Designed miniproteins, single chains, continued (2). Designs and how they scored, part 59

Each design is a single chain, and the fold is of that chain. pLDDT is the mean over its residues in the fold that is shown.

## One batch from the design tools (miniprotein)

Design m6024
Fold by ESMFold2-Fast:
Structure m6024 (fold): chain A 89 residues (1-89)
Amino acid sequence: MEEEAARLAEELEANPNPSIEKLVELARLGIELLKRRALELIKEGKMTKEEAIEFLEKLKEFIREAPWPEEVKEAAIEKLEEAIKEIEE
């Protein structure tokens, strides 16, 4: 997770004007990392499934209001919906 977060930071530094396609990839990857961390916290007993779902739902609301390109918002929200469904299983 730390290694993947560092890679995201490096990619943003290497390209200060990332394309919409690249921003979509970064948003999806970031949400995948958040999902994995939530699942780890649930497994460790540090977070309930309900708390994880609530966090991701709040993140969806934040993204809807963010000044991001619509394509990036749609990709992020779709990935969050997938993450919520996987946690509910």
Scores: mean pLDDT 76

Design m6025
Fold by ESMFold2-Fast:
Structure m6025 (fold): chain A 116 residues (1-116)
Amino acid sequence: PLPEFVPLGGGPLSREALLEMVDRAARGEALSVAELAALRGGRPSREELREVVEYAEEKGLELIILDAANPEIREEALEKLRELVETDPGRTAYLVLLGADAALMAEFQEAILAAL
C-alpha cells in the first residue's frame, strides 16, 4: 500500500509546525512531499531545530534535517531521501528540508515516485 499523503498547507517553517509534523508522524501518518514543500519559508534557530530532533527521538522517530538551500548538500539531501524512501517509507524516518526551492522539491517528488 502507498503511504497516505496529506498536504500541510504551505505555511512558513516554524518550531511549532515541525513539532506538529512530529506528532502526526508519531500517530502513524506519512509525511508527504507537499509537507516537505511547506518548509520553504521561515528558518528555525539551531536550538529550536535541536529541540525538534530531540522531541522526535522521544517519540521513536528518526528526524533528519538538511539545509536544502546549501548547494554543497543538495546531492546529499537527494541521496538521503532516496535511501529513506527505499529503506523506511512511512515508518520512523523523516527528512526535513530547509530553504528548498521548487526545483529541488520536484526532484524529491520524482525520487519518491521512482522508488515506488
Scores: mean pLDDT 57

Design m6026
Fold by ESMFold2-Fast:
Structure m6026 (fold): chain A 70 residues (1-70)
Amino acid sequence: STEIKQLVEEILKLRDELLELEQEYADLLQKYQETGDEEVEQKAKEIKEEIEKKREELLELQKKLEELQS
């Protein structure tokens, strides 16, 4: 159905966004370990919060998709 297709597209978009954010987070953690820069740590915390928010949204969309496929 159209709704399933739209949910799948939104899920894929969120997954792509999460992959990018997780890479940024990993890079910031690496930089923090090398420099001890508190600004880098704060940036990493901000990215982590964004990741958590998008993971929650992804979970909700995946639950809706599962219900529609059942």
Scores: mean pLDDT 87

Design m6027
Fold by ESMFold2-Fast:
Structure m6027 (fold): chain A 128 residues (1-128)
Amino acid sequence: SEEQKKKLSILEDIRTAAREIAEFARWLLTLAPDSLKPEIEEVRQRAEELEKRATQAINDIKAGKTISDEEIINLLKELKEVAERFLEVARRLYQETDLSIDELVRVRMYIDFAEEVIKWAEEKIKEI
């Protein structure tokens, strides 16, 4: 249906955002002081799990199954929460760590990305 096509598009975007957050978290772990590593590792693990869940939902739609509005909303809520946790630890790393100029530029790009993901997820939840 047209509704399932819209859900597929949202799931593809959730999967991409989750994958990017996981990759960004892995990079932050190479720079982070030991005090921040557990929070960053939790974000990485949650993002990787969210990517797997979104991939499974995409595969289910492609196999002709219907995905509920509730399932899509739950994935969007998890993406928003993971992005908010990522934003918090990225900002703390930026404030608490002596970073090179190149590293500062990259962390700022990741912060901007997380802010856009949060806004996008909130808007999509309201549309469903």
Scores: mean pLDDT 91

Design m6028
Fold by ESMFold2-Fast:
Structure m6028 (fold): chain A 93 residues (1-93)
Amino acid sequence: SLEEIRARLRELGARARARLEAARTPAEIRAVVLELLGEVAALADQLPAEARGRIHAVASEALQRLSDDRAETLAAVEELLDRILAIVEEEAA
């Protein structure tokens, strides 16, 4: 359900934030982001093709913003999650 997708997205966001705060190397930062993108792709598979396409586009943009700077990566992840949540909420309407 869209309610379950929203709950899962918030859970994924909290987990990614905590793991990024604990990350100490560029490799650890990238691992957190790649894992998050995989989970986001799995969530998108539960949505109509139009919403799924929009989520894939936003995820691609976030991947292009990856940096070795934890703060920049955290900001990019938060923007990604906010944009995905907006797409899911629009689908719920």
Scores: mean pLDDT 80

Design m6029
Fold by ESMFold2-Fast:
Structure m6029 (fold): chain A 79 residues (1-79)
Amino acid sequence: SPAPPLTPKQLEEAREIAKEFGISEEQFERALELIENKEPLSSLQDEPKLALVMVILQLISVEGPETARELLEKLLEAL
């Protein structure tokens, strides 16, 4: 099933989490444009921060912002 569309509040929470992980507002907005244009993840091979925004958005849409933050912290510690 397609993920439910993100609410404005969830997008704001995603922006704040992205900032905590060193992603600029410009990079966040660019990632949203790529999602809207349905570009494949392979197009982001050279843009890891934009790929990270897509992961943040997906985790918030499925798990919520608190769980998304915890999972991202654990994921980045493993890298």
Scores: mean pLDDT 74

Design m6030
Fold by ESMFold2-Fast:
Structure m6030 (fold): chain A 56 residues (1-56)
Amino acid sequence: ELTPFQKEGLAAPRSEEQRRVLRGIGRTLDAIGDKIDEALAAGKSLSDVPEVPLKI
């Protein structure tokens, strides 16, 4: 039997198309996270992190 969360996922129309879009967003968020980590490792504050260009 499906859990409520699984039923919610199956009810989503065009789930594969939505997943592709979400993966693109996820990669962009990962890139931002990497830049924050680099800045912290270099001894800079989060306010000094340069803007990450969003290309999707």
Scores: mean pLDDT 62

Design m6031
Fold by ESMFold2-Fast:
Structure m6031 (fold): chain A 96 residues (1-96)
Amino acid sequence: MEEKKREVGRKFLALVLALRKAKEEGVSVEATEEQKEMQRELERLIEEDPEIRELLEEFAKKVEEEGLSEEELEELAQKLFKLSEEEIKEAKELAE
């Protein structure tokens, strides 16, 4: 259960960071093949575990409504998905 939450949190944080960077640069970036693959994996994990779905919905809602900074996004992901510093770093690398 914990490992699934961390995997979902890491991948979702990576996607959010990538989309935010694209939006700030004013570039309409089509989803990369890697991002599409991450999205498919996230959908599968969400279907298996309703608790993970609820956590993703909470994260997405706060991101959209509160206009969180990159640092605040990292803190929220750590709190909701119990990500380590190494997992946050991995998410940042995936967002490139």
Scores: mean pLDDT 71

Design m6032
Fold by ESMFold2-Fast:
Structure m6032 (fold): chain A 76 residues (1-76)
Amino acid sequence: MLEEIRKELAELEEEFRKKMEELIEKLGADHPEVKEAYRQMIIEGVERAAELFRDVDPELAAQAEAQLAKYRALLA
């Protein structure tokens, strides 16, 4: 179970990396839209991780949701 979660998170990270690479090549790393996309990817990644961990480690999932709330508040 935990090993499957690691694999899914690794795949998600790879997808985000490719998407960011394309965006950076198109707009440049310091462009506001690139920074905004990066923020959005972090939020989505944490949400996905929390969802995946709910069945395996509810405590870790709760921590991830708490961090997500902090990120949303800090970045709003």
Scores: mean pLDDT 71

Design m6033
Fold by ESMFold2-Fast:
Structure m6033 (fold): chain A 70 residues (1-70)
Amino acid sequence: SAEELLQKAREALEKGDYEEAIRYAATVIRQHPDSPLVPEAYRLLAEAARKLGMTESADYFERLAQKAEA
């Protein structure tokens, strides 16, 4: 489920497995595009991207999270 994938993304972030966190969060967006969890998945992508030094990607994902909430 989207909830299970998002939880795995959070756990990966807490462990410092940023690439795995990106994979799980991206899967939520791809497999569950209509989920109310999509904005949070974009925020997790942004956080993981920032941890990897991918500032432009992080800013992009934050904008997508904002649009998904509107």
Scores: mean pLDDT 85

Design m6034
Fold by ESMFold2-Fast:
Structure m6034 (fold): chain A 83 residues (1-83)
Amino acid sequence: SVEEAYERAVKEFDEMLAQAKEILSEEDYKEFERFIAKHKEQIRELVESDEPENHKLLYIESSLGLMQIRFSVLLQKQKKEQE
């Protein structure tokens, strides 16, 4: 369901934030936190809208994928800065 997909996405966002807080610089963490907060709000508005379920699911999955890519890039940047 859309609600189940939303809850999973929020949980994964929270897990990424917890990991980011331990690994990233304060500056990169705060930027990532703001980006996740904005996406959480956009997804919540979409879930509460009258849009078709398939569109909601696609958007949630796409947003989660984009956040995972962004987090991966930030992790790679952090590793390079430590080398």
Scores: mean pLDDT 82

Design m6035
Fold by ESMFold2-Fast:
Order: structure tokens, then sequence, then C-alpha cells
Structure m6035 (fold): chain A 84 residues (1-84)
């Protein structure tokens, strides 16, 4: 059980880091789009799609987590997001 919770926390942390990276890319793409970069619109769309996929994955991970450990898994995601 403890090893399984550690795996869930690690996966949540990694998803958090990826979410932060995607948010940064989306912000950069939005700024580039405002400056008239024709490729920025596609980059923004791809970042939004990846963000939606990451949200689905964390929701599924939390759903599969035992109730007593859900807060710890969510905290690991937030930590990854802060460090990404």
Amino acid sequence: MEKEVEKLKKEAYELGKRAAEVQKRAAEALEAKEKGDPEAEKELEEAEKEAAELQKRIDELVKETPEEYKDEVIEAFKEGYREG
C-alpha cells in the first residue's frame, strides 16, 4: 500500500510539473499570437489540448487513490506545479 501511494504521488508530481510547463507554453504562445506570429495560434491550440489531457489524467489518478491519501496526491500535484 505505501509503495503504491508513493507511485501515485510521484505520478501526480510529474503531472503537476507538466501542467506548469504547458501553462508557460500557452502564455508564451498567446503573447506571440498578439504580436502576429502565424504559428503561435497552432501552438496555443496544442497547449490547450495538452492541458485538457493532463487535467483528465490527474482526475483519474485522484479517483483511483484511496480516500485517506487523496489530499497527499493532490498536494504532490501542486508541488510539481510550483516547481515546474
Scores: mean pLDDT 82

Design m6036
Fold by ESMFold2-Fast:
Structure m6036 (fold): chain A 100 residues (1-100)
Amino acid sequence: MKKKEELYEEARRHALEAMRAYREGRLEEAERHAEEAGKLLEELTGDTSWRAAPDLESRLATIVGKLSLLDVEKNPGSKSVEEVRELVAKELAELEALRA
């Protein structure tokens, strides 16, 4: 686990920056950070599902969801998987509302 902690923290940082850039209308910057987070997540977990996402929003949803589940696995006493999924869904709904 220790060898992958830096990859996880870096992936999380890129995902947070992607969400921030998306909220600010910096779509090009958001896409760049999302791609970096996805690549780091792929290296960490072997999960390539984020590459199949048809748009930036779906890609962010996949990346953020996977990182949130991994966070629960690292800190199992902090949140249930369902609670984390609800928080992620709320955050993504807020981001989607900014596009409407």
Scores: mean pLDDT 70

Design m6037
Fold by ESMFold2-Fast:
Structure m6037 (fold): chain A 65 residues (1-65)
Amino acid sequence: SEAEEILIKAGLSREKARKIIEGAKKLFQTVPEDLARALITRELQKLGLSEEEAERIIEELKKNV
């Protein structure tokens, strides 16, 4: 997936990228979208991703939900 490839380019392993994507998808199913976006962005920024990279990952996840 494009979200997985963005995470890998940011320096994450494929295994770690998949776990992050799975957790993000679960958040979108569990909480309101605005809260899910905020939580995912915060966690991605803690991993060293820029706000722009986090937004791109979120938009790619939304296309596949």
Scores: mean pLDDT 80

Design m6038
Fold by ESMFold2-Fast:
Structure m6038 (fold): chain A 80 residues (1-80)
Amino acid sequence: KKDEELLKKAEEEIQRLLDRFEQAVADGNLPEAARAIHRIVDVTEEAVKELSPEKAEQVRKLGAEAVDRGIRLLNEAAAA
């Protein structure tokens, strides 16, 4: 139960940080985009410390997917 709540909170925060990242890229604010990515990593690491090993692995995967999506958005912006 506690693990599920912590996992959901981490997922929600990662999504909010991705939204900030997308906005920063759209605004041409690369320093803000970099801060959003760093914060996704921080949120993932913080959640991992409080979760069971199985749920910790799920959060690591979600954080990695979020970073990968961010890299794709940057590549698309660079190709335009």
Scores: mean pLDDT 79

Design m6039
Fold by ESMFold2-Fast:
Structure m6039 (fold): chain A 55 residues (1-55)
Amino acid sequence: EPLYRLTLRDLDTGREEERVVPASELPQAVLEAGQRMEKAYRDEGRRWELRVEEL
């Protein structure tokens, strides 16, 4: 099963978080990342970037 790297980057600080998931978990991982980004923007006004790449 192909593996994917998800990278969440804070555009204001430059900090990055990485997660590696199999293709079967990718839809859930993207949804969770999106929810975290929305909450950070709503609650703190923070801007995040999500990158997804196949390994």
Scores: mean pLDDT 83

Design m6040
Fold by ESMFold2-Fast:
Structure m6040 (fold): chain A 110 residues (1-110)
Amino acid sequence: GGGDILRAILEALRKAAERGEPVTVEKLIPVDSPALAGATLEFLLDGRVIATAKVEQVAPGLYKVTVTVNARVVRLEESDDYLTIEAVDADGRRYTGRFPKADLEAALAA
């Protein structure tokens, strides 16, 4: 479900922060709902796409989620209620976002 997609996005963001470079992460998730099959989800900081999650059905009830982080994540801070991200693009511009975790979960609860 959406929680598995959110976990894949968070895993990719953590990996980008640990490596200090853009990353791509692929996850296979079992999903009963076809609603997100073929969807592309974008994670925006200050109107800029820093991560893209592509959801593809590879078998009945099985999705491949490919998360591409297109920026260097320089800060990733998780609290109980918020996710704070700071990223730097290829041009050296810095973008910062702070997201309520409940809003991220709700956006993916399709």
Scores: mean pLDDT 76

Design m6041
Fold by ESMFold2-Fast:
Structure m6041 (fold): chain A 60 residues (1-60)
Amino acid sequence: DQALMDWLRQNNMDNGIRAMNGDMDYFQDVAQEYGVPVSVVQDRARRGIDAMRRDLAARQ
């Protein structure tokens, strides 16, 4: 859970763009790495991106 989110945050430049574009190759690669369904990666990627945007906007 946290590891996936941290990886997405660390690689937000390339992976964030791919995730926002719904790049199935990206999601498949992450799913393969962690041995989880691609739907879980898609959900975590969306929430990670949303959380990052929200964190940047609300950061004090």
Scores: mean pLDDT 67

Design m6042
Fold by ESMFold2-Fast:
Structure m6042 (fold): chain A 86 residues (1-86)
Amino acid sequence: MKYTLVITGLTEEQARELAKRAEELGGKATIVKGKVTTLVITGLSLEQARELAEEAVKLGGAAKIYENGKLVEELGEFDERESPGV
């Protein structure tokens, strides 16, 4: 099965580092720049998605793992009130 990982709350540099790791794992990473930086990674296994999600949370981000468009796991709390955007 293939999973999609969506990460928010990271700096552009942190997002690029995780994107590089995701591609080394055989995933496809896309960085979306807007008011906040969003990293979308596709083509991962569940274990790979969890490893990257845990790393993102340690960096102060939030991560959501999707399987076929369904939210499977959510890591890190996103405080919409204090966060500058997503």
Scores: mean pLDDT 76

Design m6043
Fold by ESMFold2-Fast:
Structure m6043 (fold): chain A 68 residues (1-68)
Amino acid sequence: MTPEEIFKEIVEKYNLSELTKLVAKYYIIEKLDKKKILEKLKELGYNVTEEQISSRLKFIEEMVEELK
């Protein structure tokens, strides 16, 4: 399964919020770490905390693991 296919399946299955979809895209498709995802979201104008990104990443990592 490609990273793009994993992303699409997760989005369809879990009905993710727009912010969580962006975190999932950066993690799954662009393969960015937490620090880079936080920086990227701030560049896009999102007011997010490290804790908010960590919680979303943990959830996304669990979803990705279930697809393996």
Scores: mean pLDDT 81

Design m6044
Fold by ESMFold2-Fast:
Structure m6044 (fold): chain A 88 residues (1-88)
Amino acid sequence: MAEEVERLRADLGRLRSEIEKLEKKLNQAKTPEEIRKIKADGAELVRRANELAERAQSYGDTDLAREFQELAEKARELVKKAIEKLVS
């Protein structure tokens, strides 16, 4: 339990960093191929954040679950922006 919560906190930090990294990549992306890769990576981060939010909730850590859901929302917005760039 304690080790699980420590892992979740570490995963939260890693997800936040990966989302920030993808956001910077999207701003600098020059080709449709780069943007499609960012869209795919963003979708993976959404799935991971949702899985970790569910896990946090199952252990009664509602605050951690909410933080993971906020990251999932950020990743969804990133995917949306990537799609918009592909159709523009």
Scores: mean pLDDT 85

Design m6045
Fold by ESMFold2-Fast:
Structure m6045 (fold): chain A 95 residues (1-95)
Amino acid sequence: SKAKSLAEDLRKIADKLAAKGDTKLAQAFYEIADYVEKGDFDKAIALLNEIRDELESKHPRSSVYTAQTLADSDLDAHMRRIGLSVLITSIKEAK
């Protein structure tokens, strides 16, 4: 099923985060994967929104930015925002 495939992909993301040392974020992604596998899509989406809101709080979007002027940390935050939005959409589509 789409939900099983999505849960597997989420666990792979969690494994990569754990390997990078982001253990708290890895644990959150394992929890999101468990919610998706159980069909608890609303809880999975809520937790992803919390992660996105924390990211926006720590790395607020500048009114003026370009790819050429982004610091590595700001670029990583921007790429994570895109990834989180794609994941939220994928979970909504799996429902």
Scores: mean pLDDT 70

Design m6046
Fold by ESMFold2-Fast:
Structure m6046 (fold): chain A 73 residues (1-73)
Amino acid sequence: SITNKPLADLDDAEAATLVAGLERLAEKEEVDGALQARAPVTGALDDEAMNLVGEMAAAGLTAEQARAAIAAA
């Protein structure tokens, strides 16, 4: 799985908090950018986001580094 390494480095409580934060960000993007997200470019954005997540996992980011990257996004 693409996010396997970063999640494996987290405690259950920390992993749950990170996942909850990501889910809330996804819901916010859906509300604010629903029309834009349904545009033809949505697939390209999803693919680029998946590549970024894969690169973060491959780089072996620590829990703190992953949180910093999410906060910066």
Scores: mean pLDDT 53

Design m6047
Fold by ESMFold2-Fast:
Structure m6047 (fold): chain A 79 residues (1-79)
Amino acid sequence: SEIEKEARRLAMTAAALIVSAEILKLSGAPKEEIKKVLEQAEEYAREARRLAEESGNAQLIAEVETLERQIRELKKELE
């Protein structure tokens, strides 16, 4: 469905931002810069979650939940 396609597009954007944050971390970027990228990833994941839940697709919901957990763990590592 179009809702599922949009949810996947937003989830893929969140995943790309997570990868960008990991690259910044490996390159020794400031914690504040990494945190801002993770906050953007969190916004995309939140919208993806909303659309995934609206779609009723359990696998898609689980995929977005995994991204949300990855973002939370990476943010904790910056504390």
Scores: mean pLDDT 90

Design m6048
Fold by ESMFold2-Fast:
Structure m6048 (fold): chain A 102 residues (1-102)
Amino acid sequence: VVDALKLYPTEENKMLALGTIGYLIKQGKLDEAIALARELIEAFPDDEELVGGALRQIGVAYEKQGKLEEAIEYYEKALSLFPESKRARELLEEVQKRLEES
């Protein structure tokens, strides 16, 4: 996925890469999703939208693993890049509530 994106770094292919991470999360392949998201961040560190999306997906994967503190860390990182992100804020608020209930 990342190798193909390096050859053809279009906005469409970037969205497909983020979609692939989302698909892995939906399939319960959480470690694979985290690994792919980290590879995207390393490959395109200056692409704030891609990095923000990948950080959010790492947070979702950690949350599904029950690693709520790690999920908070990555949601906060994503929100720091896009403070106006309603999605990142909602995810952060939800995981904080789950941590308080635990």
Scores: mean pLDDT 79

Design m6049
Fold by ESMFold2-Fast:
Structure m6049 (fold): chain A 98 residues (1-98)
Amino acid sequence: SGKEKIDQLEKELATMTVKERIAKLKEFIDNTDFNKLSLEELKRLGEILAAFKSAFPYLTKLNAEIDKLIEHALSKLTTEEQRKAFEEGVKLALRGAP
């Protein structure tokens, strides 16, 4: 299920170096059918990507790679509702909101 995919992603990322996390996030975006993810799961994905970006503000090259991953994820979204859910996740992580 989509929830299991996002939960597994978060578990794997927790054990990885920064570079391995970028590679894993890229692999996830490349290989995941976003139509199988719920709006809540897309929001969580946006939050995961943006939280990683905000956690490492001095890693400018890695932040640029995260921006590319966010753009790539946005390009795979097929509906306005999917886009809004993903973008809200990004905004929540960048603001540090609950």
Scores: mean pLDDT 80

Design m6050
Fold by ESMFold2-Fast:
Parts: C-alpha cells; sequence; structure tokens
Structure m6050 (fold): chain A 110 residues (1-110)
C-alpha cells in the first residue's frame, strides 16, 4: 500500500530532518499514489517537495515534509471519496502531527 509506506517514511523523516533520504522515499510513494488516483493537487504538492529536496538543508527538508504531509492528507481524502480508505496511513500521519505538538524529547527542539 503506497500511502501506508509513504506515511511510515514521513514518520521516520520527522525524527531526523538533517537527512532527506526518507523524505525522498515518501515523495516517491506519494507520487505513485497521486498518479494512480489521478489527483493533480497531491501531485503538485509532491513536485514542490521534490524541488525543495534538491538542496539537503534543514529548512528545505522541513518545508518538504509539510508539502508531503499535505499530499498524503489530500490522497487519503480522495481515497475516502472512492470508498477505499487507508486507516493505517491516517493513523501514522495523525500520530506524527501529534508528536510534533508536544515534543519533550531533549535532542529534538526544531
Amino acid sequence: NDLTIAAKYLAEAAKDLSNSDNLKKAAYYLKKAAEKLNDKRALEFVKKAEELLKDNTLENNRKALDYLESALLTLLMKQQELGDFDTEALRILLNMISGREVTVTPPVKS
């Protein structure tokens, strides 16, 4: 399942934004899902993230993460409209977003 795989890579990327590898892998699976679902909006978000990921900087990787999360949410909404809804991908996304709101982990303050 492309969306579940993408969500897992986004969750891993959120742990270490200094490395773009997990963001690039998430972008790959989100692009495949967007093409299969013919979702131009999600594909646009993925393209914006891919452009940012050409420069491996914390700022660009953070912005790319935001675009890829937007792509994932857009594709999950599209799947819901089609009656084929990936609840596992949604669970991973929600847990990742919730984790960013109240991180008390000393090594990660950005």
Scores: mean pLDDT 77

Design m6051
Fold by ESMFold2-Fast:
Structure m6051 (fold): chain A 78 residues (1-78)
Amino acid sequence: MDKEEALERVAKIAEEVKNGTDEQISEAAKRLADEDPELVRLALEAIQEGLFKKYSHEVGAVARRIVLEALRYIEEKK
């Protein structure tokens, strides 16, 4: 999976939960961390390269939040 494809998957999740509650966003992040930690790492690399800028401001912000929360959850589990 390419890092750009990984970020696209996170952006789709972000689009679904962007109007939801903080709990829904955190739940999505934890689910993603549990199901596909490698996707989270690839999405982080894409974010560091500025690839999130191709999405809307809201989707980009929520996608970045999901990735950072998922990464923190992965670190806390180990």
Scores: mean pLDDT 81

Design m6052
Fold by ESMFold2-Fast:
Structure m6052 (fold): chain A 68 residues (1-68)
Amino acid sequence: LPSREEIEEKLNSLSPQEQVDYVVEVAKSHGFTLPQSAVDRLLELGRRDPERLKEVSVDMVLSFYLQS
């Protein structure tokens, strides 16, 4: 299980588009397919508030790792 710090370091190296792609890939690796509407909302969030996208992305990635 990656730590919050490891996830934050990964996201800090990524653009907003790459952060969304990373969240989608992590979700998929845990058996979850994010609908296109959710992806579109994250991309719009990154355009309006990139700091908030990073926070949401960390929380989503951690949530997927904590789910069975």
Scores: mean pLDDT 83

Design m6053
Fold by ESMFold2-Fast:
Structure m6053 (fold): chain A 81 residues (1-81)
Amino acid sequence: DVAAAVAATRAYLATLSPEQRRALAAGARVWLAEHAASLSPEERALAEAVLDVLLEFAPEVAGLSLEEARALLEAALRAAA
């Protein structure tokens, strides 16, 4: 459920570098913006709860535009490839 997903996300983020946390938060923002309209209320609530946890660990990402978030995600994906 939402509480279990939040707890799992928090535990996972604690194992990541700051750069990885920023990339994950940016990716989640882009994904939610693109898919929000197609989600059920339950899926949206879950996605928003997870994004809130991601932004707690990378608050600078909350201030980015969606284009800036997309650029950060693309740079991270290229570095990981």
Scores: mean pLDDT 82

Design m6054
Fold by ESMFold2-Fast:
Structure m6054 (fold): chain A 100 residues (1-100)
Amino acid sequence: MLSQLSEEQLAQYKKAVAELKKHLEKLVEKAFEEELKNTKDEAEREKLKKLYEEEFPVYLANIEASINKFVETHGLESLAKYAEKLGAKKAAELFREAIK
């Protein structure tokens, strides 16, 4: 659990969370760009842009809390495996380093 990590392990965990957050941001951005390219209606495009501008910053503000809750429930190794499945290899490596 996070409260049982040393200061060095917490620093590595924070780096891993930042790396995972960057990876998730890129995945959402790519998905949004693809959705926009496939949307031909101007009104629907405007709605998607507004949703991205209003909802995405709120999602990002809460993502760290969600990651912390996942670790408290499932542990750091489970989070590392999840990060690997998402293609966030660097984040997964940093999470495993936090366990050592």
Scores: mean pLDDT 77

Design m6055
Fold by ESMFold2-Fast:
Structure m6055 (fold): chain A 95 residues (1-95)
Amino acid sequence: AVDLVQEILRLVQNALNLVKLGTDSSILRAIGLLYTAKDILEYHKDELPPEVYERIREALDRAIDALTDPSASTEQKVAALQEAGRVLQEVLEEL
C-alpha cells in the first residue's frame, strides 16, 4: 500500500512540475501522468482500504478536471495538483 501511494504521489509531483512550465505540451504531459496514476490506482484498488481508494481517486479526478479545463489559469491548475499531493501525503501518514 505505502509503495503504491508513494508512486502515485511521485506522478502527481512530476505533473505539478510540468504544469509550472506553463506550455501546452507540458500540460498535456501532466494530464498523461495523472491518467497513468489513475490507471495504477485502478489496477491496485483491491490492495487499498475502500475509503483510501476513494480519497485518492477523487483527488486525481479533481486534478484531471482542473488540467483539462481550458478556462483554468496556471495558478488554478497548480493549486489542484498541490491539493492532490496533500491528500496523498495525508494517506501516507495514516498507513
Scores: mean pLDDT 87

Design m6056
Fold by ESMFold2-Fast:
Structure m6056 (fold): chain A 108 residues (1-108)
Amino acid sequence: EAKEKAEKAKKEGEEAAKKGMEAADKAGALKEGAQGASAGAMRGAGDGFEAYVKGGPKKAAEAGEKGAKEGKKGAEDAEKGGDKKSASKGAGKGYQGKAAGATAEGGA
């Protein structure tokens, strides 16, 4: 079901977002992390909505899963990098996955 895929993407994106923000806090870049998170959430919502318009709930769920995977990698990169730029990118990708997954879930 597209709904199950969207729910999984939202949950994985949320975990990635949390790890990205924790990495940002550890790097002393919590402000930059929050800015990246806000931008990522906007991108993820847009990606999910565009996918829904083009291919319905199934395509929206696929966009959510893609965002969640990218978010997880971004959070891992932020944890390894420890700098403000890596932290902002990690948090942003994590929130992008969460927002895309949530958009897909709402459409399913």
Scores: mean pLDDT 74

